# Ledger of designs, part 62: designed miniproteins, single chains

Each design is a single chain, and the fold is of that chain. pLDDT is the mean over its residues in the fold that is shown.

## One batch from the design tools (miniprotein)

Design m2139
Fold by ESMFold2-Fast:
Structure m2139 (fold): chain A 107 residues (1-107)
Amino acid sequence: MEDYLKGLEAFNREKYEEAIEYFEKALSRSPNDAVSQYMLGMALFKQKKYDEAARYFDRAVRNGTRLYGPRHPLVIGSLRNLGKALYKIGKYDESRRYFQRARELEA
């Protein structure tokens, strides 16, 4: 999708507000696209919008697991970044569980 590629270009140029807008447009057309959910989570994380980032990483885990399987790099990366976002908002016990789950899937 063109909006996804424009979002990636903006993200790589550290234009995170632009990246968010493009990834939101990509998701408006493909709501269950795990890759766009993951990238939107990353852009939100860079903007320190950790609660929103955690929601999109969680969606990326769920949709990525269904589409690609639980051991796919996108799913493992989403679990790790979900853990990071949860840590930033003080949900330390949940954060530890997601990091543990990511490690177990890498084994």
Scores: mean pLDDT 90

Design m2140
Fold by ESMFold2-Fast:
Structure m2140 (fold): chain A 63 residues (1-63)
Amino acid sequence: ERKQRLLDEANRFREVAEAMEKGAETVREKYPDSPAAQTAVDAMRSGVERAREEAERLIKEAQ
């Protein structure tokens, strides 16, 4: 069913966002004062936002 496939895809984007968020926290914890780590964390957070936006788009399409 089309709705189920869109919801499954949205769920995958949510899982990716959660994994990236967890990774960003790990990098922050290990290298709190590193400029390179801060740049990596900022990039990961941008990726999290993009993945969450895509998940929301798919959920709306499933309606």
Scores: mean pLDDT 82

Design m2141
Fold by ESMFold2-Fast:
Structure m2141 (fold): chain A 100 residues (1-100)
Amino acid sequence: SAAKEAAKAKIAALVEEFKKKAEELKESVKDLPEDLQKEFNEFVEFVLKEVEREAAAFLARIDKATSVAEIEALVAKFESLVQGLLSELELEKERLKSIA
């Protein structure tokens, strides 16, 4: 359905935007000591894997959705989840900067 295809495109776009922001955050910690850069980069990679796993799960749920309202709710829930994970990356960056 057109609604399902649009929702899948939105999920893919949210994943790509998250990947770009994650790379910007990795760039923003390059002035930290090497051990703290490594810790942050490993945490970013962990969160990226979580975003990709969640995207796959939401895409499967969108395929099973029976109404436009369900599809819209799933997209909104994924967007909220991605925003929460981005906030966790930003908090970890600030934590590592405070101990540098």
Scores: mean pLDDT 90

Design m2142
Fold by ESMFold2-Fast:
Structure m2142 (fold): chain A 85 residues (1-85)
Amino acid sequence: TAEEAAEAMRKAAEVAKDNPLSYQAAQKGYEYARKAAETNDPELARKAAGYMGLAASDASKFGPEAYQVMGEAARKAGEAARELL
């Protein structure tokens, strides 16, 4: 669900806090996921998934825990986007 995606992305932002670019991308993803949950808007859900993908793509700067949390958040964001289609 969009709510699950928002929560996962919030946790991803927490673990990415030491990498400013990944942290910003994860925070934007969380914001869009939250708005998608409130408005049931598939475009916002897609934007959330896109930002989470950008955060995950910088995986070489993440520890294993951060990489796993980012991947889970991206998966849930993608599921939320599909549910709104």
Scores: mean pLDDT 67

Design m2143
Fold by ESMFold2-Fast:
Structure m2143 (fold): chain A 95 residues (1-95)
Amino acid sequence: KIEELVKKLKELAEWVKELAKKSENEKDRELLLKIAEQIELAKKFVEKKDFDEAIDSLEAALELAETIEDEEVKEEVQKRLRELIEQVRKLKEEQ
């Protein structure tokens, strides 16, 4: 349960970092790197079972994602962040 969510958070952070590398927009690149940092922080909180702090970090990432200028990247990043927030909330309810 926790191990699976940690893996998903790691995979999302890596995917967001790859999006940053491919971005031709310097503002979006900086935002995507900050988003990846928040996802990595959420992963550390999940490993510690600090689910509220993990949710806060992912919600901070979602707030940053709202300012992405590339609409396609913005929609996909927001979708994946919302899915993981839902998974963290469900895991918190199981504890």
Scores: mean pLDDT 87

Design m2144
Fold by ESMFold2-Fast:
Structure m2144 (fold): chain A 79 residues (1-79)
Amino acid sequence: MIEEQTPKLTDEEIEETLRKAKENPEEAIGLISAAVLRLSAAGDWKGLSKLYRRVSEIYKSQGKLEEAQRWQQMADRYA
């Protein structure tokens, strides 16, 4: 029987998720969604805000300014 326990992401885990997302844009949404679910389940709104801000920076670096703005707005909701 598994005990329901969802640890929040560390700064290192957030950075690793973002690194993998940069390497494969096709997997980026899946990786980011998994991180969002973990942070949300843990109630780590600061971590969630940080994740969204870093995702926004990745989209900016790729020239996807509209996507970057959307992620920035999500970050601001949890700041």
Scores: mean pLDDT 72

Design m2145
Fold by ESMFold2-Fast:
Structure m2145 (fold): chain A 80 residues (1-80)
Amino acid sequence: AEEIRARFEKVLAELKELRQNEDSLTPEEVRAKLEQIRAEMDKLLAEARKHLSPEERFEMEADAGVAEIYLVTLELGLEK
């Protein structure tokens, strides 16, 4: 349980860093990081849904929803 939450917090930190450094990265670097972040989030959410109660994963599900908005925004920027 703690391991899943700790890994999720690291993924959120990676997304925050990507958002702060977007203007200094190439489109290829942004795309690669977005794919990695999405894959890690999907794996962690699937694991959380199997191993954590709805109450235990509530904050993580909420944070994932906010992260999805940022991921979509960055992806749309790459598509022009």
Scores: mean pLDDT 79

Design m2146
Fold by ESMFold2-Fast:
Structure m2146 (fold): chain A 73 residues (1-73)
Amino acid sequence: MVIQPISEEEVEARKKAALELIEKGKELSKDPSKESQAAALLTAARIEAVALDLEGATEAAKEVLEAVREAEA
């Protein structure tokens, strides 16, 4: 059996932090001089989604990844 060391509270906190990075990335992408910074924030959120999935928080990871895809559209 896979052990889930991460608590539901920690999952929610990390998901909220990742979604905040995505919102900041979307805001920065409106400034051409900050496009690279926006891309870095979206990349950080994507990495966090992978980390959440590896720790068994698959639904939270999918939600974050979907938000990244939407932000890149």
Scores: mean pLDDT 79

Design m2147
Fold by ESMFold2-Fast:
Structure m2147 (fold): chain A 67 residues (1-67)
Amino acid sequence: GPDHVTLQVRVPAEKDAEVIALAEEYGGVAHELAPGLLLVSVPAARAEEFIARVRELGGSARVLSEG
């Protein structure tokens, strides 16, 4: 929705479950596309914090859409 950010997330494959749980904690949703590759939607207000947490897991996040 217009109040969400869509992210492409890359993490070590063993961290997929942690990213999914993290997205849920942030009021969002994550879909595993492949091991270590997820499509994530989180509230825009929480997106920066979520990206920082993904980086702490040894991953990266790319913004695909804002709004």
Scores: mean pLDDT 83

Design m2148
Fold by ESMFold2-Fast:
Structure m2148 (fold): chain A 64 residues (1-64)
Amino acid sequence: SLLQLHREKIEQALFEAGDQGLTVKEISDRLKLPESTVKNMLIKMVEEKKVLYDEATKRYYLPK
């Protein structure tokens, strides 16, 4: 599905960013998707524990 393809692209972008992670805006710019779409997907991925969020920096990253 389109949703699964977008999830895989988010995971790939976060993998490439490494420990620094990425903001919603950086992911949005990289994937050419609206920030609202990216944020909604990231919220679900964090709930599923597939992605971690750092509130202080507003950055998302993959678990080690």
Scores: mean pLDDT 86

Design m2149
Fold by ESMFold2-Fast:
Structure m2149 (fold): chain A 90 residues (1-90)
Amino acid sequence: TQQQRAEALALLDEAESAVQNGNVDKAVNYLKQAAKIFLELGDEDGLAQVRQKIRELQSNYPEHAAAFQALDTEIDVDEGVNILKQVVLG
């Protein structure tokens, strides 16, 4: 729904604020929640925005790049699993 999409977009802003406040764990959790919402909605543009935000945070906060790289890999796996579930379960 548009409400869920708006919620996911708000989580991207919350993630950036959390990093600025030094709370990387919260930022990772907000990004995971946003990615999950977009995956459940099948919103490819929304998921692309999550991945772009992760790359921006890696560039702007290189000291935390490893955490964001691990998150990007997790989202890749979750996306692949979601696709496989849709194909296998019919």
Scores: mean pLDDT 77

Design m2150
Fold by ESMFold2-Fast:
Order: structure tokens, then sequence, then C-alpha cells
Structure m2150 (fold): chain A 100 residues (1-100)
């Protein structure tokens, strides 16, 4: 589901920009995102999504549904400015799936 991939990317963007996380915690998330980027490039989407779930469980931040929806709308419109490569790859996969 392309909308689910965009929603996942939006949730991750909210987490990475959360004031609830320290710079050290954000750095650890970026390391996990490099692994996710590699999995997505290999076409291992289910494994990448499982690792996203583990990030959300390990770093539980308050997600405002309105903020997630607003960011998902931006990603759907193609605004990927200053996003991690793994988030960009999820948006690209969502667009590819939507085109099929």
Amino acid sequence: DPDELLRRAARLEVILNSPELTLEEKAKIYEDLMKIDELLRQGKVDEALKLFDEIEKKYPVKLDPAEVEARQARLRAGDVTNLHPAVIKLVELARELAAK
C-alpha cells in the first residue's frame, strides 16, 4: 500500500524531529536508517518495515496525528528536502507502487 509507506515515512520524520529525543538518540536512529536504506535498495521492504517498527518501539515519542498527516501530504506532493535517504527511498517506492 503506497499510502502506508508514505505514512511510515511521515511518522519517522516526526520522530527524527521530536524534541523528546536527544542528539545521541537521533544519531543512533540515523545508523539504523542506513541499514533500512540498504534493505530498501535490495528490495527487502518487509524487513525494512520491521526495522522501522523496532525504531518506533525503542524510541516511543508522542506522534500528533495532524502533524503526521501534514508531513505525509508534503511527501505525497514530492517535498523530500532535508530527509534521510531511507525516508526518500520509501517515498520513491510509494510512488512506484501507486503507478502500478
Scores: mean pLDDT 78

Design m2151
Fold by ESMFold2-Fast:
Structure m2151 (fold): chain A 64 residues (1-64)
Amino acid sequence: MEEEGYRVRAEMERLIAAGASPEEARAEVEKTYPLSPEQKELLKEIGEELRKIGDEVQKKYSSL
């Protein structure tokens, strides 16, 4: 459960760094992974968080 949460968050951050919106990143992760209702709620929460810090996420991955 925890490992899966870290994996989906990292994938969303990567997609946002590549220029996707948080909504697009969430949709791509949902297509890639079969998610439970609880995991879908977690992705929604992560998407809202990443939307607020999207510029910081972009800078983080651009520097790596």
Scores: mean pLDDT 69

Design m2152
Fold by ESMFold2-Fast:
Structure m2152 (fold): chain A 92 residues (1-92)
Amino acid sequence: RKKIIEEILEEAKKKLEELLKERPLTPEELQKILDEILTFILDKSIEAGLSREEVREIIIEVLEYMAKLLEEKGHLEFAKKLEEAVKSLKEL
């Protein structure tokens, strides 16, 4: 189970990096990228039979990674939005 979670995390992070490289980083495109990554995580997690708690842990880690990449690229406002979303998820 730990191995499956690690594989989904690696695939999600790789997909995120590809999307951020290929698309213009406007707020509208960043929202689309976020929606695509979340859909990817949910689909892969359902196929793997992961619990809601395991899915939330994956989402938190991927969103934290996305925020870090966006901060490095100077997209501070969207990065902050992701950090706020992560904080809300951790409080559940």
Scores: mean pLDDT 84

Design m2153
Fold by ESMFold2-Fast:
Structure m2153 (fold): chain A 90 residues (1-90)
Amino acid sequence: MKKVEWPKAEVSNKANSLVSAAAIAAMAGDVERALELFEKALPDLPKEVAIQAAEVIRRGIENARRAGLVSEEEAERAIKRLRERIEELR
């Protein structure tokens, strides 16, 4: 079943802006910036929202890799870092 949710106004406006900027950076192939912005937002995000945001960013990184905007090694490293950050929240 398809379930799509994006951070709303109930999440800190600053954290929501950082997550949106991270997703845009990931799609543009600026993987390092995407991770930096996500990590800055992370303390202000509920665990469930952080997991959803990480999934969106991961998809952006995968799309950038397929488009040739980021190397396979860079994308793999970034996805591993996202996974480790989410596992730390458990």
Scores: mean pLDDT 77

Design m2154
Fold by ESMFold2-Fast:
Structure m2154 (fold): chain A 78 residues (1-78)
Amino acid sequence: EAAKEADEAVEAAIEEAEKMVEEAKSWSKEKQIAAIKYSRSLLETALEYGKKNGASEEALKRAEDKIRELEKKLEELE
């Protein structure tokens, strides 16, 4: 029950983060950095929610991997 909803919430956050970062590619460097930071925070919130509500290990790993990708991009831009 809750596990399916938690997986869907985590995957929705990953999709939203990917769309935000993709859209931001045409923006200024400052706005790209802001978009990446926002996307990271969104994913961190979804990861916490997923862990508390029994999301699958696969969904949680996808969110964690995406957070690490965003952190690397942020370091390269800064």
Scores: mean pLDDT 82

Design m2155
Fold by ESMFold2-Fast:
Structure m2155 (fold): chain A 78 residues (1-78)
Amino acid sequence: MPSEEEILAAIPRAHERALALIEKAKEEGGIEKAIEVADRAIAEFEELLALAKDPAAQAAIQAAIAELRAYKEKLRKE
């Protein structure tokens, strides 16, 4: 399993990658495809949250999940 230090360092990069993939999916496959990619990204972060022990890592992952959920809701309303 990745260390807490590795998880903490990876969260911002993973979040940025998730947003980029969602935007690309929207451009190439439309809103439905973007939502599918967003759901996958959220599930991946939820899995990381279950493994995280450090409160700082948990908070960062929860923030990333909240932002992805907000982006997904914005997509659904377009």
Scores: mean pLDDT 79

Design m2156
Fold by ESMFold2-Fast:
Structure m2156 (fold): chain A 94 residues (1-94)
Amino acid sequence: LDELEEELIELRMEILGKEGGVSKEELEEIRKITLKARKNNGKFEPEEAERWRKLSERLKEKVKKAIAYLEANETPLKKRMLELGEEIERLRKE
């Protein structure tokens, strides 16, 4: 389960970088915050939650661009993300 969730995070980061134009430094910040939240059972510490809010606001347009790309394009990456989402949901129900 953790491996599938990590793969999904990496695919999301790839789209944000390639299609959203998010920088490597910004992607690394997103990754660090996301991994910390996962290790803390999905809960953000107040400081991390504030950092995520500021980062999300700063990257708002880039995230919209990445989402628009996924909605408009049938890509192998989009299919893999859907497959991972379904598998994660299946494992959580078992």
Scores: mean pLDDT 73

Design m2157
Fold by ESMFold2-Fast:
Structure m2157 (fold): chain A 75 residues (1-75)
Amino acid sequence: DFDKGALETAVAALKASGPLDDSDVDLLERLAELAIKYNASEDIKKEVKELLEEGLKNAKDPESKKRLKETLEKL
């Protein structure tokens, strides 16, 4: 079973790691996938959306921007 604390810890770690960029795309997609799959709380989904939006804002690679935008649309 999924541990909700693990998702919350991952979100907190990303928020503490400084600005999100192209190198964080795979991790952001995985967090969104887990939040959807395990029906995370609205608070956690909101924080994941905020991290995705930050990643999208800071991304320089067009493929990274596309992946993050598509991931946001799934949430």
Scores: mean pLDDT 78

Design m2158
Fold by ESMFold2-Fast:
Structure m2158 (fold): chain A 67 residues (1-67)
Amino acid sequence: SEKQIVDEIVKEIEEFIKENRDKLSFSEIGGLANDYFMKKAKEYKLSKQQQQEVLNRMVKLLRELAS
């Protein structure tokens, strides 16, 4: 379902951040997370609404990492 693919992408980004927060810089994590999102958006042909949902949730995760 549309919800399942968005949740899967966000979960993989969250797991990547958790695994790498002590190994990579904030800018490296942000860049790699964005590259992964762009790749998955193209692969799954995400709608504008789905892309916005992933972006909003990714930004929230990165903001929590920065604080």
Scores: mean pLDDT 84

Design m2159
Fold by ESMFold2-Fast:
Structure m2159 (fold): chain A 82 residues (1-82)
Amino acid sequence: MPPILALVVKDEAATLEDVVRGLAAAYPDARIVIIDAASTDGTTAVAERMAAEYPNVELIRVPSEEEAEELKARLEAESRAA
């Protein structure tokens, strides 16, 4: 499987685009998963735009940072097991 890069975000609208563009450029073969922990500052809209621009970027929305960290750990474990 291609490596999975999971990124937990919470209210990061100002920086998320630069981070995602950098990761997509550095790791074009990686599956980049943005895990949005119920952001309220426009972070979700930025993440949706990044997922639309890059075929290897996807967005998963979760209700809490705890659930986001649990999902990140599971995705990273799947990446290491393949």
Scores: mean pLDDT 79

Design m2160
Fold by ESMFold2-Fast:
Structure m2160 (fold): chain A 62 residues (1-62)
Amino acid sequence: GEKNELILKNAKESIEDAGKEKGLSQEQIEEILNAVKEALNNGADDAEISEIAILKHIELVS
């Protein structure tokens, strides 16, 4: 739906920008994006999507 498309667009931009800033590879950025897409397909809301993206970023940079 429109809401999910907007969430994905905003999440993609934020994840790509933060990933590049932290020196993540394209593969690592894609891993975060795939986790976000999977959660969204399972009915995750905006807050849950943000939490998943943050946790994946922490995991990959730690």
Scores: mean pLDDT 75

Design m2161
Fold by ESMFold2-Fast:
Structure m2161 (fold): chain A 101 residues (1-101)
Amino acid sequence: MKEEVIEKIREITREAEEILKEKGFPEELLRRLRELEERAIKLVNDEVATEEDLERIVELFEKFLENLKEAESELEVEANLAMLEMGLTVLELELEKKKKE
């Protein structure tokens, strides 16, 4: 299950990178996306992550990709990256709370 989720995140990230490159968006946005991919993989590999947490991570990336396909400006891409980052941050905080049992 975790391996399948990681592969799904990597696939979504590859598709997103291709869209960013085709639309000629700055390399900085690609770098930020890769950083968020690595953060998500770290969360998937966390010992306390549940199946529900894994599903939420996949949903965050799927929604990001969907929104990215409709994005017309760098500002819209940055807003979508910020939303993805916020979702991952919320999950990171929830997992930290579980560790303080």
Scores: mean pLDDT 85

Design m2162
Fold by ESMFold2-Fast:
Formats: C-alpha cells, sequence, structure tokens
Structure m2162 (fold): chain A 77 residues (1-77)
C-alpha cells in the first residue's frame, strides 16, 4: 500500500542518515558516538547482537553507505 511504501521510505531515509553519521564519527575516531549511532540503527531495524557487531565492523572498515544500508535492509528481513 501507499502507506507501507511511505513508511519504508521514511525508515530507509532515517537509516541512511544514521549510517552517514556513524561513518563521520568513525572517520573522526569518536568510537563512543559511532557506537551510539550503531545502537540506534540496531534498535530501529531490529538487528541481532551478531548483526549489530557486523555492522559496526563494516562502518569501521569505511564500507560505502549504500552497502551498509543494503546490509541493514537484508538483516532486518
Amino acid sequence: SAAEEARRKELEEELRRLIEEALIYSASGNDAAMDAKVAEIARLAGLTPEQRAALREMIRARTPAEELLEFVRRAAG
């Protein structure tokens, strides 16, 4: 439905924003702020602890934002 499509788009835009923020904090060496954003992504997307740990390592490895978003979408089901 249009409402489901709108909610999915809103969630994707929020996840993209959080991912971009996490990448900025990672690049600046602010691990605490990065971890806070990873926790928000995990809560919002319903990630398992293992998926959250994998996301954290991908962010530290400077994986492109679109690949991180694809990982989160796939992991969330």
Scores: mean pLDDT 87

Design m2163
Fold by ESMFold2-Fast:
Structure m2163 (fold): chain A 74 residues (1-74)
Amino acid sequence: SEEDIKKAIEKAKELAEQTGRGLLAQAVIRPDDPPIVTEVTAKVKGEDGEITATYQATVYPNGEIEIKLLKIEK
């Protein structure tokens, strides 16, 4: 259902934001380093099976975090 898709998106988004903050907290980042890019996946049980949402988290050396929805799989 659309609600299950939305739940998967929201869960993956929250996990991506948490992952980005964790990378910032533990990474030894130099000012001229390239951004750190990672993918975060969350699965939610839907009516017709599992829905998987994947976000990309980008962590910049200046401390900015950007997240982008990459795909939804069912």
Scores: mean pLDDT 79

Design m2164
Fold by ESMFold2-Fast:
Structure m2164 (fold): chain A 116 residues (1-116)
Amino acid sequence: SEEELRRLAEELIRLLEELIALLEEARRVLPAELQPDVQTLIDGARAVILLLEEALRSRDPELLRAAAEAAVDLAEAVIAFVEANREHLPEELAARLVELARRIRELGEELRALVE
């Protein structure tokens, strides 16, 4: 339903904003060589939020589907980044990033499945 799609999209925006905050925390502890990679993930999260906001404003199911797919791709990229760089991250921060990314992926998959 329209109500369910809106609720899921709004929850996804909230989780993406939380992800940006955790990635900003990660960039403070990561070596300089990894700063561009973290910035790419932050920029990606901001882009997905903008797509979700535009999809909700325009009621465009194609934009909503594209935003959901982008959120899943971003979540997978975050998980891969954390797993590749675990030695540079505090264990608790790495765990929080992976858990949040998995929640974003699950919600993105649910949203994608509901869009016609």
Scores: mean pLDDT 90

Design m2165
Fold by ESMFold2-Fast:
Structure m2165 (fold): chain A 89 residues (1-89)
Amino acid sequence: MKLLEDGKFTEALYKAAQAIKNGDIELAKAVVEETAKAEKAPGLGARWIGYIDELEAKVKAGEISPEQAADMFAGQAQLEYIMMKVEEK
């Protein structure tokens, strides 16, 4: 959270996580795809969308709750954003 402040990826992370928690997977994917394309990071966007798909499948299988899926997504997205920033030297 602290390392994602003041960025469009922070906004996308928050909105996507809330959408996942609410079961609105289409909104979560749309927010991530739009933000990644706007920020010229299509590889990061594709990776986050793939992870959302994996989490949706686990929720539908009853393996995790939507709340757990949202928390897992938030952690993964934060880590990948940090890695992207390290490469922007």
Scores: mean pLDDT 73

Design m2166
Fold by ESMFold2-Fast:
Structure m2166 (fold): chain A 88 residues (1-88)
Amino acid sequence: SRAELLAEARALLAELRELFENFQPSRRPDMAALAARLAEVARQLGLPVLAGMAEELARAFRDTSLNLPPSAYLAALDRMEELLAGAE
């Protein structure tokens, strides 16, 4: 159901935020998997902007050579949370 997909998306965003706040390079594959799942859930919810943002995060986490500042990831998560809240 849409309510179950919204609950899953919220849980995925919360888990990503906790992993970013306690960032460890060894957890990048887990972050990539969470972001990839969020993109899939966002597509099923009809939220293309959220899906695109989640896909970019998954790609960034798969590239272990990328070193983006934590503030950039947190800003992206804040925007994704806003998009999801607007989709109630």
Scores: mean pLDDT 81

Design m2167
Fold by ESMFold2-Fast:
Structure m2167 (fold): chain A 90 residues (1-90)
Amino acid sequence: MEKEKEEALEDAKRMARIAVELLKRAGAVSEEEYEELLKLIEEDLEKALEEMRKIIEEFKAESIEKEIDVGMAAIALSVAKLSLKKAKEL
């Protein structure tokens, strides 16, 4: 149980890091916001996921390529949330 919980938490953090990289690539976050989100993933994952959700909801992509990156970030964020939920239920 504990090992499975740790693995689910690490999967959540990995997906969260993928989401923030995609948001940076899309231009949805500044370099400073990117570094703060990476720190927040380690310190308060739930808060990091909520902040990324707000960024995705509020960001208006200027190109289809950036819209695809934000869409992929939303998918990674959804997986991160499910992995975190699994970790909490274990």
Scores: mean pLDDT 86

Design m2168
Fold by ESMFold2-Fast:
Structure m2168 (fold): chain A 55 residues (1-55)
Amino acid sequence: MPLPDTSGLSIAEMVALLQEEVARLREAGFDDAEAWARVRHVSEALNDKLIAEEA
């Protein structure tokens, strides 16, 4: 499955997508470590955006 496009999303929207995708993966039988590994690029994009938007 293609991972969500994080370009143009707000920080709150990226957090919501991370939580939704992790919950979906948990229900599909992945453990927390595997779920977070699959969404790592979104977590990295969120961290980069937080740094870039810091005034």
Scores: mean pLDDT 69

Design m2169
Fold by ESMFold2-Fast:
Structure m2169 (fold): chain A 76 residues (1-76)
Amino acid sequence: AEEEIREILKEMIAQMGGEVTPEIEKKMEEMIKEVWENPQLLLDATRANRASASGGVAAYLAAVERMAEIALKAKA
């Protein structure tokens, strides 16, 4: 489950033309931890903000929503 969330983050970074440096890897681990600790809060916040988002921000929020859903299923 955490590995699935990590894969989604890696794909996002790659699609943006980014490279996974040690500093970015640390930031990814922090985000995975936040998604794992409070998936419902992130899901609710993401859905609330998605209605007013466009372009890359909308894509980013969709990815966060997907990660939160994966964490919720794993905790059930």
Scores: mean pLDDT 73

Design m2170
Fold by ESMFold2-Fast:
Structure m2170 (fold): chain A 74 residues (1-74)
Amino acid sequence: MESKTVKLSEEKVVELTFLTTADGRTLLVAKLESGKYEVIDLTAEAEPVTLSEEELKALEKKQNVVSRSSRKVE
């Protein structure tokens, strides 16, 4: 995989969710119109990854999420 640009998806974001983990990391989750999710670890400044709903659910379970704040984007 080759990418020169690290960014959130070019698709329209329909919902933004901030997840806080038990170890104090913050994840930004952008729900796209396609039903995919783009996730960035804001604490680690990691490269964004595009996940399916099932992959996001697995990530939330693995990351010991303790807080979830969601807002729909108009």
Scores: mean pLDDT 70

Design m2171
Fold by ESMFold2-Fast:
Formats: structure tokens, sequence, C-alpha cells
Structure m2171 (fold): chain A 102 residues (1-102)
């Protein structure tokens, strides 16, 4: 059930973000929220792509690229809150595009 997977991803992302906020780490809290949104996009897009939706395959590819960019910037220590907020905005747009395909 796609909706159960998404609910679990959202719950874990929020719990992780709140834990980082409690530790005084707002950057990693934003990263946790960005990762959660990208995982939600991947789950929805992968489900539609498995049904032969070509637009969903494109959305899935973009979500994966954003995840790689986020991880690379985080590993290099070059990540800023503004960078994560842009990734969140991009992920929200991808989520809206996937929802429009349903």
Amino acid sequence: DVEKEIEEVRKKAEETAKEYEKQGDPLNALVARADGLLKEVEIRAEHLASQGNEEAEVILAFARILKVLLKLAQEKGTLTPEDVERIIASAERLLAEVDALE
C-alpha cells in the first residue's frame, strides 16, 4: 500500500527533523525533511512508472538526481540552509507533478 509507505516515510522524516532541532542542528533537520519529501516523490513516481507512465519515469529520475546532489553536498560540508530549501521547493514541485498524473 503506497499510502502506508508514504505515511511511514513522513513520520520518520518529521521525527528525525525534530530530534535534530532538539540538538540545535537546524540544517540537518531541513535535510531530514528534504530527504523525506524526495522519498515520497520516489515512492509515488515508481508506483506510476511500474504501470507504464513515462512522465512518472522522468519525475523519478529528477528525484534521484536531487537525492544525489543533496548527499554529495552534505558529504562535502558545502550544504547551506538555502540550498536545502531550494531542494525542498523542487521536491514539492515534483510531488505536485506526480499528483497531477494520478
Scores: mean pLDDT 87

Design m2172
Fold by ESMFold2-Fast:
Structure m2172 (fold): chain A 70 residues (1-70)
Amino acid sequence: SGSQIDSLSQQSDQIADQVWRISDEYHRMVQDPNADPDRVQQIRDRLVQLMQQGQQITQQIRDMVDDIGR
């Protein structure tokens, strides 16, 4: 349904905003020679998780659009 695609698109936008924010934090940390390596790794892991979630949502939208277009 349109409302379901709308919800998934909103979730995708929220993930994109989180990726941007966390990427900015990561970029600042890698420029800091005193940054905690464990914290840097946590941020890397979070970015990977968010990117995977974004890909999953994109695939769900693609599948739903394909089903509607039949």
Scores: mean pLDDT 82

Design m2173
Fold by ESMFold2-Fast:
Structure m2173 (fold): chain A 84 residues (1-84)
Amino acid sequence: SVKESDLIGKTLQEALDIISEDTGIEATVTTPEAAEAIITNASVIDDNTFQLSLELNGKKGTVLLDFKNKKVVSSGIDIEVKFV
């Protein structure tokens, strides 16, 4: 199982790689700049649902990742993810 401490301080793409390994669902950030955003806080809602706080060049954002339904909801930073 993914822990919040496994995600905090990682880039968004590194965090997606960790979650992908645990869930078996591959996820890639398709907005290249957002891939490098640093995770400042993380909340594990369930085994497939994660809420992340992010920072990129002084800009703050949040993203809700639903690996089960392959859905992303972002605010503050434009984030698009491809699930395989």
Scores: mean pLDDT 87

